# Designs tried in a protein design run: designed miniproteins, single chains. Part 5

Each design is a single chain, and the fold is of that chain. pLDDT is the mean over its residues in the fold that is shown.

## One batch from the design tools (miniprotein)

Design m150
Fold by ESMFold2-Fast:
Structure m150 (fold): chain A 70 residues (1-70)
Amino acid sequence: SMEEEVKEGVERAKALLKARDYAGVLDLMQEALMKGTPEFVRLAQAIGRALRTAVRDKDEAAALAILDEV
């Protein structure tokens, strides 16, 4: 289902953030955006905010919390 695919995307984003694979997080954000559905666009926006929070603010806990809200 779409909900399960979005949840899979959230868990993949969390795993990449925890691994500090920020290039992988960016690639995942772009893949979600390319799917073009409202649900995946919201996922992409959340991934982008989480990535900025992890890299710019150096707050991995806050970045993971953003993904928990999806």
Scores: mean pLDDT 87

Design m151
Fold by ESMFold2-Fast:
Structure m151 (fold): chain A 64 residues (1-64)
Amino acid sequence: MTPEQLREIGDQHKKLGDEYEKQGKLYLAAQSYDNASRAYMYAGDYEKSAEMREKSDELLKKAK
């Protein structure tokens, strides 16, 4: 899989996370952002990866 395809996968998971967050589905949103973080990391986009991971961790704390 190319870095470009991995970024697209990351963007899809980020969009899904944004949607779940708007619906108040915090665990599903956190999981989607975690998936986005991993995709961005494999794509070499460490800044977006870190951003998504921080967002996932924040939502997991709120969901508990």
Scores: mean pLDDT 84

Design m152
Fold by ESMFold2-Fast:
Structure m152 (fold): chain A 76 residues (1-76)
Amino acid sequence: MEEKFKEGEELNKKGEALFKQKRYEDAVKEYKEAIRKYTEALIEAIEQGDKEMVKRLQELIARNKENLRQAEEKLK
């Protein structure tokens, strides 16, 4: 869980940096991978009964999905 969470955070940070650089195709790729890693961490957090981590991961996934939507909109 912690490793997947840290990987997701690093990917999200890379996505944000790429978005600021107007590299929207690369930002989309990083945000999709961040969502994947956070989702893997969420499954593990649910299995472990870590209610606080479940809530945090759900919020991070929602934020990353919105960031992904914004990046994809820039490619239209």
Scores: mean pLDDT 86

Design m153
Fold by ESMFold2-Fast:
Structure m153 (fold): chain A 104 residues (1-104)
Amino acid sequence: SALEELIRRIEEARSLQELYDILREAALAAGANSALPPEATVANAAAHFLAFVGAVAGPEATREAAARLQALIAELEREGADPETQFERLKALIIEELRRLIAR
């Protein structure tokens, strides 16, 4: 499926920039309008992912995914996580969220 291929692409990502680019492309391909800044940040990558979820799964799934992403971002900020840890934790959560969409 398209979601399984997206998971594989994300699993291959080695940096926040690569993850950001994959998520932005997925959101645009799904017809989502994305007017985010060009910087590959955790917040911007998460925002592209939520735009994608909204386009393919609707508002309830988007709200649930947003709550979990906001919780992760708050935890990373509280911990003072380094860029590598931020990338790894965000990547893992996005893969988990995509697997939840497949299981629906």
Scores: mean pLDDT 85

Design m154
Fold by ESMFold2-Fast:
Structure m154 (fold): chain A 59 residues (1-59)
Amino acid sequence: DEVEKLREELRKKIQELLKLINSGAPQEEIDTVIDEIEKLAKELNASEGLKKLIERFKK
């Protein structure tokens, strides 16, 4: 199932994003991962909660 694969990939990228934020990675690197997550989230009809979380990381 293509959707299942994308869902797992999204989960892994979110975990990677959290690790980058926790380690104090540059905003440029964080933004790159956020962009990838946004793309996957749109494909998967992501929840409003996930969209809000992504917005928080940008601020």
Scores: mean pLDDT 74

Design m155
Fold by ESMFold2-Fast:
Structure m155 (fold): chain A 79 residues (1-79)
Amino acid sequence: SDLEEALKYAVEAANYTSDGDFEKGIEYVKKAIEYLEKSGTGKKALEYAKKALEKLKNGDYSGGLHYLGLAIREIQKIL
């Protein structure tokens, strides 16, 4: 499902960002956002994922990981 793909990509984004691969972190957040938009559900998860992307693009990797964690939790609530 679109939500399962969004969860997979959000988790991969968090793992890459934690490992210092910020470009892959950003790439995978964008993929998570794409699948959240396709799902038509999980508006809070989408808002948090978009905030994570903003933080990562601005070099705030701690803030990016915080919002990715919130996005992951919101996706899990609706699976």
Scores: mean pLDDT 91

Design m156
Fold by ESMFold2-Fast:
Structure m156 (fold): chain A 67 residues (1-67)
Amino acid sequence: MTLDEVRKALSILGQAVADGASEEEIIALLAANVSPEMAAYATALIREHGPAGAMAALHAEARALEA
């Protein structure tokens, strides 16, 4: 994954969480707006950790990619 792809997924996740979207709605938004690989990765994080936990995990990934 590139840093730009992770940041795009984070922007979508952050906005959807702020809007009170369901897990299903967030997964659909990711599938429509990011690469299939990024959508699959973010969906797995949401299913394991929930939307807020997935957002935290993607923030950690973005920091790791910046290093």
Scores: mean pLDDT 82

Design m158
Fold by ESMFold2-Fast:
Structure m158 (fold): chain A 79 residues (1-79)
Amino acid sequence: PTVHIEAEFESLEKAVAAAIRAVGLAFEAGLSVTGKISGNKLELTITAPDRATALKLAAEIVEELRRIGAKSIRVKVED
């Protein structure tokens, strides 16, 4: 299963900070996350061995994005 997260911030600096935090959370979970930054927008893709693991990491990342001040967050889950 793959989780795709899109977030928009007020500034590039906040988007970069969010990307760094997301990578840190994935590292602590033992999972890989890939990210792409386009201006003030951050796209994250999380791949996990099972849906529960993917959703848990995605939830932790979404909470951190909210804390950093994401203006919008969109989540898609693909099996």
Scores: mean pLDDT 83

Design m159
Fold by ESMFold2-Fast:
Structure m159 (fold): chain A 77 residues (1-77)
Amino acid sequence: STEVQRRLVFRIADIAQDAGDHPDARDIAAEAYRLVRAGASLEEVVEKIKELLEKSDLSEEVKEKILEAIREAEEEA
């Protein structure tokens, strides 16, 4: 089951939309979705999201919201 990983992707997509659909947030959501479709584990998806967050121009507020979504996903796993 990839339910937890899919929920994380949807949460990041929602955060991106609420943040004015920032390109970096969309890219993070798209890459996470690609990994989930490829059968990646939650750990692999989380690692990639964190890597992309560090390279992004997203505000600290948006980064914190994405990190919170990751924490919630890890607690559900």
Scores: mean pLDDT 82

Design m160
Fold by ESMFold2-Fast:
Structure m160 (fold): chain A 98 residues (1-98)
Amino acid sequence: MHMTREEKYEKALAELRAELRALGVPDELIDHFVELFKKAYEELKKNNYTDEQFDLALEGLRGIARQAASDLADGVPLDEVKERLEQAVKTLINYIKK
């Protein structure tokens, strides 16, 4: 199956949205994560990322989203989950750039 990086990104984003909704994550947090995901993708493009870096980024972003869903289930306030999510995405992108 011939998929471009853009098509892989869009598919990953759609699958992640569906997964987070199934986990009961509120739309507000899903939309916030989607914006961070888009920002992360643009940041990776600026650094001429490899296929390995792209795959690592997608898997890392999925892990961060699952952790946010887990934190919400554990009763962490939505605003604190948003802050943790933003810091985790920033840390992941800085790691991948190296």
Scores: mean pLDDT 78

Design m161
Fold by ESMFold2-Fast:
Structure m161 (fold): chain A 74 residues (1-74)
Amino acid sequence: MEELSDEEKLEKAKELLEKGKEYLEKGDYEKALEELEKALELLKSLKERTPEALELEMEIGVLELEAAVKLVFK
């Protein structure tokens, strides 16, 4: 299988993050969590964790908490 570069992984993580946000806005909290977890997995697989990657991890963590809270209260 072709292995993604760190730059390609960052770009895919950003795309998955945007999909997670879209699902949150639509009220599909379970799907939002799935996309956010995929983004986080890509970021954790990076060979070098840059400040940009850490910022994305933090944003994902906040959104996952939001989705989880809304799932419990929905």
Scores: mean pLDDT 81

Design m162
Fold by ESMFold2-Fast:
Structure m162 (fold): chain A 94 residues (1-94)
Amino acid sequence: VPNLIEEVNKIPEEKLVEELEKTIEEMKKDMTGENMLKALTLLEKILEVGSKEQLEKALPLAEELVELAEKSSNEDIKKRAKELLEELKKKLGL
């Protein structure tokens, strides 16, 4: 999804967690593939460039994203969400 990756890459690093939280709230209202992919792309970017503080703030959001993704019929989205949560835990030494 090129436009989604470009959109996420334009977000300042310090705003990534805030945008992830907003996107998860949007997913709770509307479980669209676009909202799910945006949340996953935001979490991937936080894992790539985020500070330890941002990774710690992203942990409960990543757990919520996995729970929301389980309601999806898309197995690739479920798998990707779980993989990103495990990577986040690993980076935090959990």
Scores: mean pLDDT 81

Design m163
Fold by ESMFold2-Fast:
Structure m163 (fold): chain A 55 residues (1-55)
Amino acid sequence: KIIFKDGSEYIPKEDEKIVISPSTKPSLFDDYYLKPFYEAQGYIYVPKYDIEKIE
């Protein structure tokens, strides 16, 4: 699972394609970030900057 810096968690589904995007830029909402990923073309793009850890 993906754990974000705001304490939220995301568990990818077995058929989801997750892409960790290298980003050192703060999210628009910083620690108020509610959904630190973007879906495009069947992929879920997660900014690396917003990730605390992956389990």
Scores: mean pLDDT 60

Design m164
Fold by ESMFold2-Fast:
Parts: structure tokens; sequence; C-alpha cells
Structure m164 (fold): chain A 90 residues (1-90)
């Protein structure tokens, strides 16, 4: 079920975030952000959300290099994590 898939992805992202934060502070936060973005994309949240995430990542890679890519990835991970958490709460 989509609900259970979303809940699993959100739980996985939270566990990864906790482990990464304990391991590396700011580096951990960045890794957690990337993991969250991946979980959101992988979860069956909807084709449009996955497509938008892919386009955002592509534009970040094209325009931002290291700094832009990192910020876009964090923003996408935050939004993906929020969407997954909202879906799990519903």
Amino acid sequence: MNEEAMEGAAEGARRAARAAAEAGGAVGAAAAGIAGAGAGAAADLGEEEGRRGGELSRRAAEGGGLAGGGEAAREGAREGGERAAEAAAA
C-alpha cells in the first residue's frame, strides 16, 4: 500500500538522519538530506513529485555546481521528507 511504502520511506530517512547526525554533525545532516530526497523519490508518492524532484536535481547539477547542488538536494529532501511524513500521518 502507498501509505505503508511512504511510512517505510519516512522511517528509513529518519533512521538514516539520526545515524548520520551522530556520525558527522553537518556532514551527517547533508547525507540525511540526500537520503531523504532518495526515499521521497523512491516512495510511491506520485509520478509528478518524482518528476519534479528529478528536474530540480538536474537543474541544480547544471547551474549550481557544488553549492547549488547541495542546497537543491537539501531543499528537495526537506520537501520529500515533509510529504512522506504527511502521507504517513494521513
Scores: mean pLDDT 56

Design m165
Fold by ESMFold2-Fast:
Structure m165 (fold): chain A 70 residues (1-70)
Amino acid sequence: SKEELKKKLLEIIGEIIRLIGEIFELELELKKAKEEGDEEKVKELEKKIEELKKKLEELKKELDKIEEKL
């Protein structure tokens, strides 16, 4: 039903907001690690940010598919 699709839409939006917040937090940590010259931490944070950005992209695709059905 349209109501079930709307509920799923809100759940995905919530996950997207959470991931955006987490990415933002990690990007701030990355900036600090770069300023401190911590190359190991920079690599670790860049990898984690890349993985979260991929998840965000997948959720955005799911969001688009649900919007097409609404």
Scores: mean pLDDT 86

Design m166
Fold by ESMFold2-Fast:
Structure m166 (fold): chain A 61 residues (1-61)
Amino acid sequence: RQAQIEAHLTAMRDAIAKGDEEAVRAHEQALRDLGLTDSQVGMARRALEAGYDPAAIAAGL
């Protein structure tokens, strides 16, 4: 589960960097399907935009 969350956060970071909003939304939905709340997904996205490491974010979820 944590490895899957980290993989989606890593892919979401790369999608954010590319401005690929459709890919960002797809990874947000995948995180919800893994059991994250909308609040957790929103916090994770803001943390990625602030430059936090995906592995560190996943460990806090």
Scores: mean pLDDT 83

Design m167
Fold by ESMFold2-Fast:
Structure m167 (fold): chain A 85 residues (1-85)
Amino acid sequence: DARLEAARRAEALAREAGDEEVAAAAGAGLDALEEALAAKAAGDAVSYAAGAIRAIGDLWHAALLARRRGLEEVAAAALEAMGGE
């Protein structure tokens, strides 16, 4: 899944940059996205919706922090992870 790969890239790039706060936010978004997609595959629409909302919130937080700190590649990856249909 392109969104999962983008979320993993955001966390990895933040860790490489040594920004623990951005890495934690991106990691939380990745975990929520993985849970949401697992719920979707299981037919659990309620858990999918809840997980998707959490993933968007965490990835948006990661993107905003990354931009404030000049981590443009991290911000781009986090925003990419929020998109896609």
Scores: mean pLDDT 84

Design m168
Fold by ESMFold2-Fast:
Structure m168 (fold): chain A 92 residues (1-92)
Amino acid sequence: MKEILERREYDTGEELAEALLEAIDKSKVSPEAKQAYRRLAETLRERAAKGVVEKGIIDHASLGKKVKAVEFTAYDANGNLLATVVVPLEEE
């Protein structure tokens, strides 16, 4: 069961990317998984700097089996969905 504990909205793609990097740093996943997620976040940051990502939402969620996660969604200036990423906070 997915339960949203906290929702945060970001006015810029750079703020969104920074918040995602912070969530990855706090995660309990393997170093290899953290590196993969960091690469995704840095790609998003580059897209934001080019004006491709204008805003987004981060949901702090509780998933089934008591797994906590950050669910990240990014949108362009026209409101089109660009990316959805789920970063588990406690895995491996």
Scores: mean pLDDT 65

Design m169
Fold by ESMFold2-Fast:
Structure m169 (fold): chain A 58 residues (1-58)
Amino acid sequence: GELYKAKKDIKSDDPKYLSLKKGDEVELLEEIDEYFWKVKNLKTGEEGIVPKEFLEKI
């Protein structure tokens, strides 16, 4: 899939949403809507939803 990285630290208490650290590399799995993407953290293997605006293309 397409690869992106987190532009900043993201914390979420909701298990539906993925927590990321700045610079974490993620793979795009699904575009949910215009604001949110389902991604996989390549370091941890965790999957979840993040705001796409916090990601930049590698």
Scores: mean pLDDT 84

Design m170
Fold by ESMFold2-Fast:
Structure m170 (fold): chain A 56 residues (1-56)
Amino acid sequence: VAPLTPEEELEIERLDVKHKGNIQKIAEALGIEPERVLKWLNERGVEDLKVAVEKI
């Protein structure tokens, strides 16, 4: 699986602030799979986002 680009990583950071950790909204805005967003955020240690994804 190809890693995220630096531009995608930067956009995830911006969208995480804007959408308060809504993985689906971040993925929709970037045009990528939610699984890729979740994996990158988990690598950054964002446990709250993992809980939010389970509720969505």
Scores: mean pLDDT 68

Design m171
Fold by ESMFold2-Fast:
Structure m171 (fold): chain A 74 residues (1-74)
Amino acid sequence: RPSLAETLEANRETILESDERALTYLQLVLAEVRRDPSASEATRAALEAVLADFRAGRLSPEEAVDRVLAILRS
């Protein structure tokens, strides 16, 4: 199976077509990480912070996606 980071990167163009698409995909990524018992609390907290900042308008869709990719690859 492709990783979450590989799936996000492969679908970047489609995800960035709208704020709604970006939000939906970021919510799905966070839900998958929350279901993974091997994911660290730091990773979950970082993803939740990115989603909160995106919802608050502090991050563009591109910035939010890039931050999520960086977190998933770290």
Scores: mean pLDDT 80

Design m172
Fold by ESMFold2-Fast:
Structure m172 (fold): chain A 66 residues (1-66)
Amino acid sequence: MSERELLLRVVGLTLRALGALLDGDLAEAQASVEELERLAREAEEAGHYEVAEYAREQARKLRELL
C-alpha cells in the first residue's frame, strides 16, 4: 500500500470512528480505533513513520472519547 493510500485510509477510519461515536455505536468506534492501530503498525513497517505517528495520534484521541 502506498503512503498516500495509507493516509487516506487513516482519514477515512478517523471519520468513521467519529461518526460511530456521534451515533452511540461504541462497538463500531472501537473496531475503527483497532483498525487505525493496525494501520499504524503497517505504516511503520513500510517506513512511513509520519503516517504511523498520525494514525497513533488519531487512535489515542478517539480512545479518550470511548
Scores: mean pLDDT 84

Design m173
Fold by ESMFold2-Fast:
Structure m173 (fold): chain A 80 residues (1-80)
Amino acid sequence: DRVEKFKEQVKEGIEQEIERARELLERNPELPEWLKERIEEAIEEARRVIEDPNATPRELVLAEASVSVELMAAEIYVRS
């Protein structure tokens, strides 16, 4: 139960990161295509992990970290 609760919390965090990433893409259409593609790939990978009922806590944490890293890179690039 502890593990399942942790997985639920990480999934919620990933969903919020995906939402932020989509908002960033919408608000910054001038981002370089290579960066947009990286963000979209990170979103797709994270969504696959969230939708996998057998995803391990480690896989969920790594997915969250991947989206967060791409978001930080995009924020730095936009000079927000």
Scores: mean pLDDT 82

Design m174
Fold by ESMFold2-Fast:
Structure m174 (fold): chain A 80 residues (1-80)
Amino acid sequence: MSPEEYARALAEARSAFVESLGSSKAPELVKTLEEAARAAIEYARALEAGDEEAAAEAEKRLKELEEKAKELLEEALKEA
């Protein structure tokens, strides 16, 4: 599986799980997870291309989105 296919499959599985929680925060969490998947794809591609600057930027964005997703998940779980 390519890094893109893996990231999308993982995001899809996470989105399905989050939707099952029935929380009002689920749509925002799903969107954040989709953005994180895109950042992961950009990071993988930058690494493959040897673009250290693009890789560092994508990694930073991915970490910020993962932190936001964690906060949204904690809020969703409190509502569920």
Scores: mean pLDDT 75

Design m175
Fold by ESMFold2-Fast:
Structure m175 (fold): chain A 91 residues (1-91)
Amino acid sequence: SLEAERARQRAVAPEVAKIIEDALNKLKSLPGASPELIEMAEQALKAAREGHVDTALLILAVGSVVARRLGQTEEAEILDKAADEVAKLLA
């Protein structure tokens, strides 16, 4: 049910937020990281903190695609790893 899905997202939200915070810190440590990617990671963090883990996952996945289109391979790998870790918590 939708209520069960929302309850599950709320239960994992603190761990998801930690994963995204770690990814955001890694992106900020890269001098070549696009401000757009940093903003996307910050939006994903906000969504996770609000309990919208599915939204956070979608933003991370889109951010990875954007990073690849910009030729930012290391940034894409950071976002992909974060998305994979978040997806495993929702499995």
Scores: mean pLDDT 88

Design m176
Fold by ESMFold2-Fast:
Structure m176 (fold): chain A 95 residues (1-95)
Amino acid sequence: SLRREAVLAGASAGVLEIRVTVFKKYPEEVSIEELEKAIEKAERVLEEAEAVLRAIKADPNATEEEIRLAEEAVRRAREVIEELKKLLEEKKKKE
């Protein structure tokens, strides 16, 4: 079900949002390597969310709600990547 895949993509982004919150709260406990791995994971989640959105847009029976859910998952994954990259840049500047 494409609706189920859209919901799962949003849930995957949500898990990463929680991790970003934890990293922001405990910046001294997160390593550069952990941030790099989190970015790789977030980029994979974005790729999966974009694939789901493409599949939904190709389906003539797709609802506006399914499209919105998939678009939200893509947006949230992009925001997570941006936040993680900011955290990585800040961590690398601490010499």
Scores: mean pLDDT 88

Design m177
Fold by ESMFold2-Fast:
Structure m177 (fold): chain A 80 residues (1-80)
Amino acid sequence: PPITPAELAERLGISVSTAGALIAASQFSRPLSAEELAELAGLRPSVARAAFEVARSLGLVRDGKIDPAALRAFLAELAA
């Protein structure tokens, strides 16, 4: 089963809104910038930026964009 925003927030020490943004980013089929994530997922720019910085710190950003496939693999690992 997929990890919940609350579980992800606790595991990473981040806000539930930032965790929700990361989970939203993982559902896309293409790489996303922070701006694209805010627009396409209907998030506040500050929340999308926080999610982007967390993804970058985890090595999940390529060519300036979040890699959703890598993020999905990371989230699956945490859910195990």
Scores: mean pLDDT 87

Design m178
Fold by ESMFold2-Fast:
Structure m178 (fold): chain A 68 residues (1-68)
Amino acid sequence: SSTEQLAAIHEAKELLEEAKKLEEKNPELSRRAMELVQQAIELAKQGKIEEASKLIREAKELIDEAKK
């Protein structure tokens, strides 16, 4: 569904901006999170929503760790 694709892409873009803000505090985790988010965006564009959602969850975990 295009609605599910748009939702996944929107969430991924929000996470990308959040990861960028953490680059100075934790560059290693921030860069890994940005990589996963970019892969998730490409998968979502292909309609692979379940795969995109898995990468989004992994990126969220890295972002939460980078905030510590």
Scores: mean pLDDT 85

Design m179
Fold by ESMFold2-Fast:
Structure m179 (fold): chain A 87 residues (1-87)
Amino acid sequence: ASLQAVEDLKQKILANPNDLEAWNLLGELYKKMKRYDEAAKVYKEAIKVKPNFAEAWNELGNVLNELKRYDEAIKAYNEALKIDPNY
């Protein structure tokens, strides 16, 4: 994934912070680049916009697991499960 794709998604989010698809795509792009700290920040910001975004909580858990922050990952996964038990 290119740095240009990151900037394009950031501009989309600046224009519409409620664009949950753009937040998810930006987080996925950082994950693909193995920039897990930036990915975690993106999912945390998405959760601030929509606390009931189960997908963002689950993806935050996945990123925190990659960062070896296991206790925080478990908490994020549990929040996703509280919102959507099928996660």
Scores: mean pLDDT 85

Design m180
Fold by ESMFold2-Fast:
Structure m180 (fold): chain A 68 residues (1-68)
Amino acid sequence: MLEVELTDPRALEVFARAAEEVERRWQAGEISPEQAEQLVLLIGEIVVEDPDIPAEEALRRAEERYRK
């Protein structure tokens, strides 16, 4: 878990919401377990870089990074 890097409560909240959406998509069969794991890691990186980013935007940026 990226708690050492997620010290800002706002960043932690954004990360949690985006990670919950990734888990929901994985449970629905929309993405593979490998995609879900990689997206969660990328969301953590994005949220640490920009703690003010909305959860929806963090997920979108993670999807962009994952595609290439």
Scores: mean pLDDT 76

Design m181
Fold by ESMFold2-Fast:
Structure m181 (fold): chain A 86 residues (1-86)
Amino acid sequence: KENLEKALKHVEEAIQALKDGDLETAREHIVKAGFYVEKAKEEIGEENYKKSIDALERALRAVDQGNAEEAIKAAETAYKILKDAL
């Protein structure tokens, strides 16, 4: 589950960056997480893929709006979905 593990790592890094107030680094990690989720689609299934992408897109929008609290919540949602798919 190479791509799924990489997606999880990038979501973890995004959450840490958000907690540190580094929205730019968080944004980069959310984008990379989405890239690996796309590659893991077959492994995680359609439902988990859709839910995780929706959560990552919500996190990305929150980062772009400067809303770190909403971004953390959305990223944590994505993390839970992806971790449960391992």
Scores: mean pLDDT 88

Design m182
Fold by ESMFold2-Fast:
Structure m182 (fold): chain A 69 residues (1-69)
Amino acid sequence: MIDEYAKKMGEYVREAYENKEKFEEYREKYEEYKRKMKEEMKESLERIMPEVDEAVRLIHEAVLKLAEK
């Protein structure tokens, strides 16, 4: 599950980069999947997958940079 969520988030980041006119739409989908992953897998992320949480944070920062900078 976490892997699938991370893959989807990565796909949305890529699509946002390739399709700037739809950047906001893809960013919203990315944030939705990020929230779902965090909510559903909160315990696992906190206990056993700190690297996944860091990766999510880095992807989020990249999306924000594309949107704001």
Scores: mean pLDDT 67

Design m183
Fold by ESMFold2-Fast:
Structure m183 (fold): chain A 76 residues (1-76)
Amino acid sequence: SVESLLKKAIEAASEESKPKLEELVREFQAAKTPVDQLKLLNKAYRYAREAGDIEAARLLFEASVELAKQQVEAAR
């Protein structure tokens, strides 16, 4: 699930990156539209990648793919 991937991403993140990634995950959970949710996951992915948290970035990317799949299925 997206939630499982987000939890794993936070766990894999460096201590320096955790507060910002946790903030972005909370914003994602509060977001009301799929567009805003994907935008926030993309921001989290870029942040983790820039910080060198490669495993966290990989998990955030997987979460964005999973969310996109769920949105396509929900539109049918």
Scores: mean pLDDT 83

Design m184
Fold by ESMFold2-Fast:
Structure m184 (fold): chain A 65 residues (1-65)
Amino acid sequence: SAMEEQIEKAKEEAAKAAAEGDSKKAREYVLKVYELGEQIDKSKGEEYAEEAERAAVRAYVLANE
């Protein structure tokens, strides 16, 4: 769905910002994932945001190795 595509793009942008060291921008995209996820299902906002945070941390670590 269009919303799933927006969530995926926001996750990618969060990971990219984290890799670049832009923690504020990464956080803004994680919050966007949360908001979009809640529109699908109230419980999915937190679940998808946690996934986005883990992916962002991983991207940061990989970029600094």
Scores: mean pLDDT 82

Design m186
Fold by ESMFold2-Fast:
Structure m186 (fold): chain A 68 residues (1-68)
Amino acid sequence: MYVNVKITAPESTDVNKIKEIVEKYGGEILSVPSKTDITARVPLDQVSGLKQELEKNFPGVKLTQIPS
């Protein structure tokens, strides 16, 4: 099962590195409405791993599951 997530990162964050981590966890980028906001679709069972990896690489990142 896939879920939509919103990733909010500090403005100094490299969006390309966030995209690489999302893809590593089997996710797909849906939109990038700003340099700090990314929407992605990821496997439900990978959401916790993705959140942990993002927080490790980008302190202050937030990941929230959003309605599909």
Scores: mean pLDDT 78

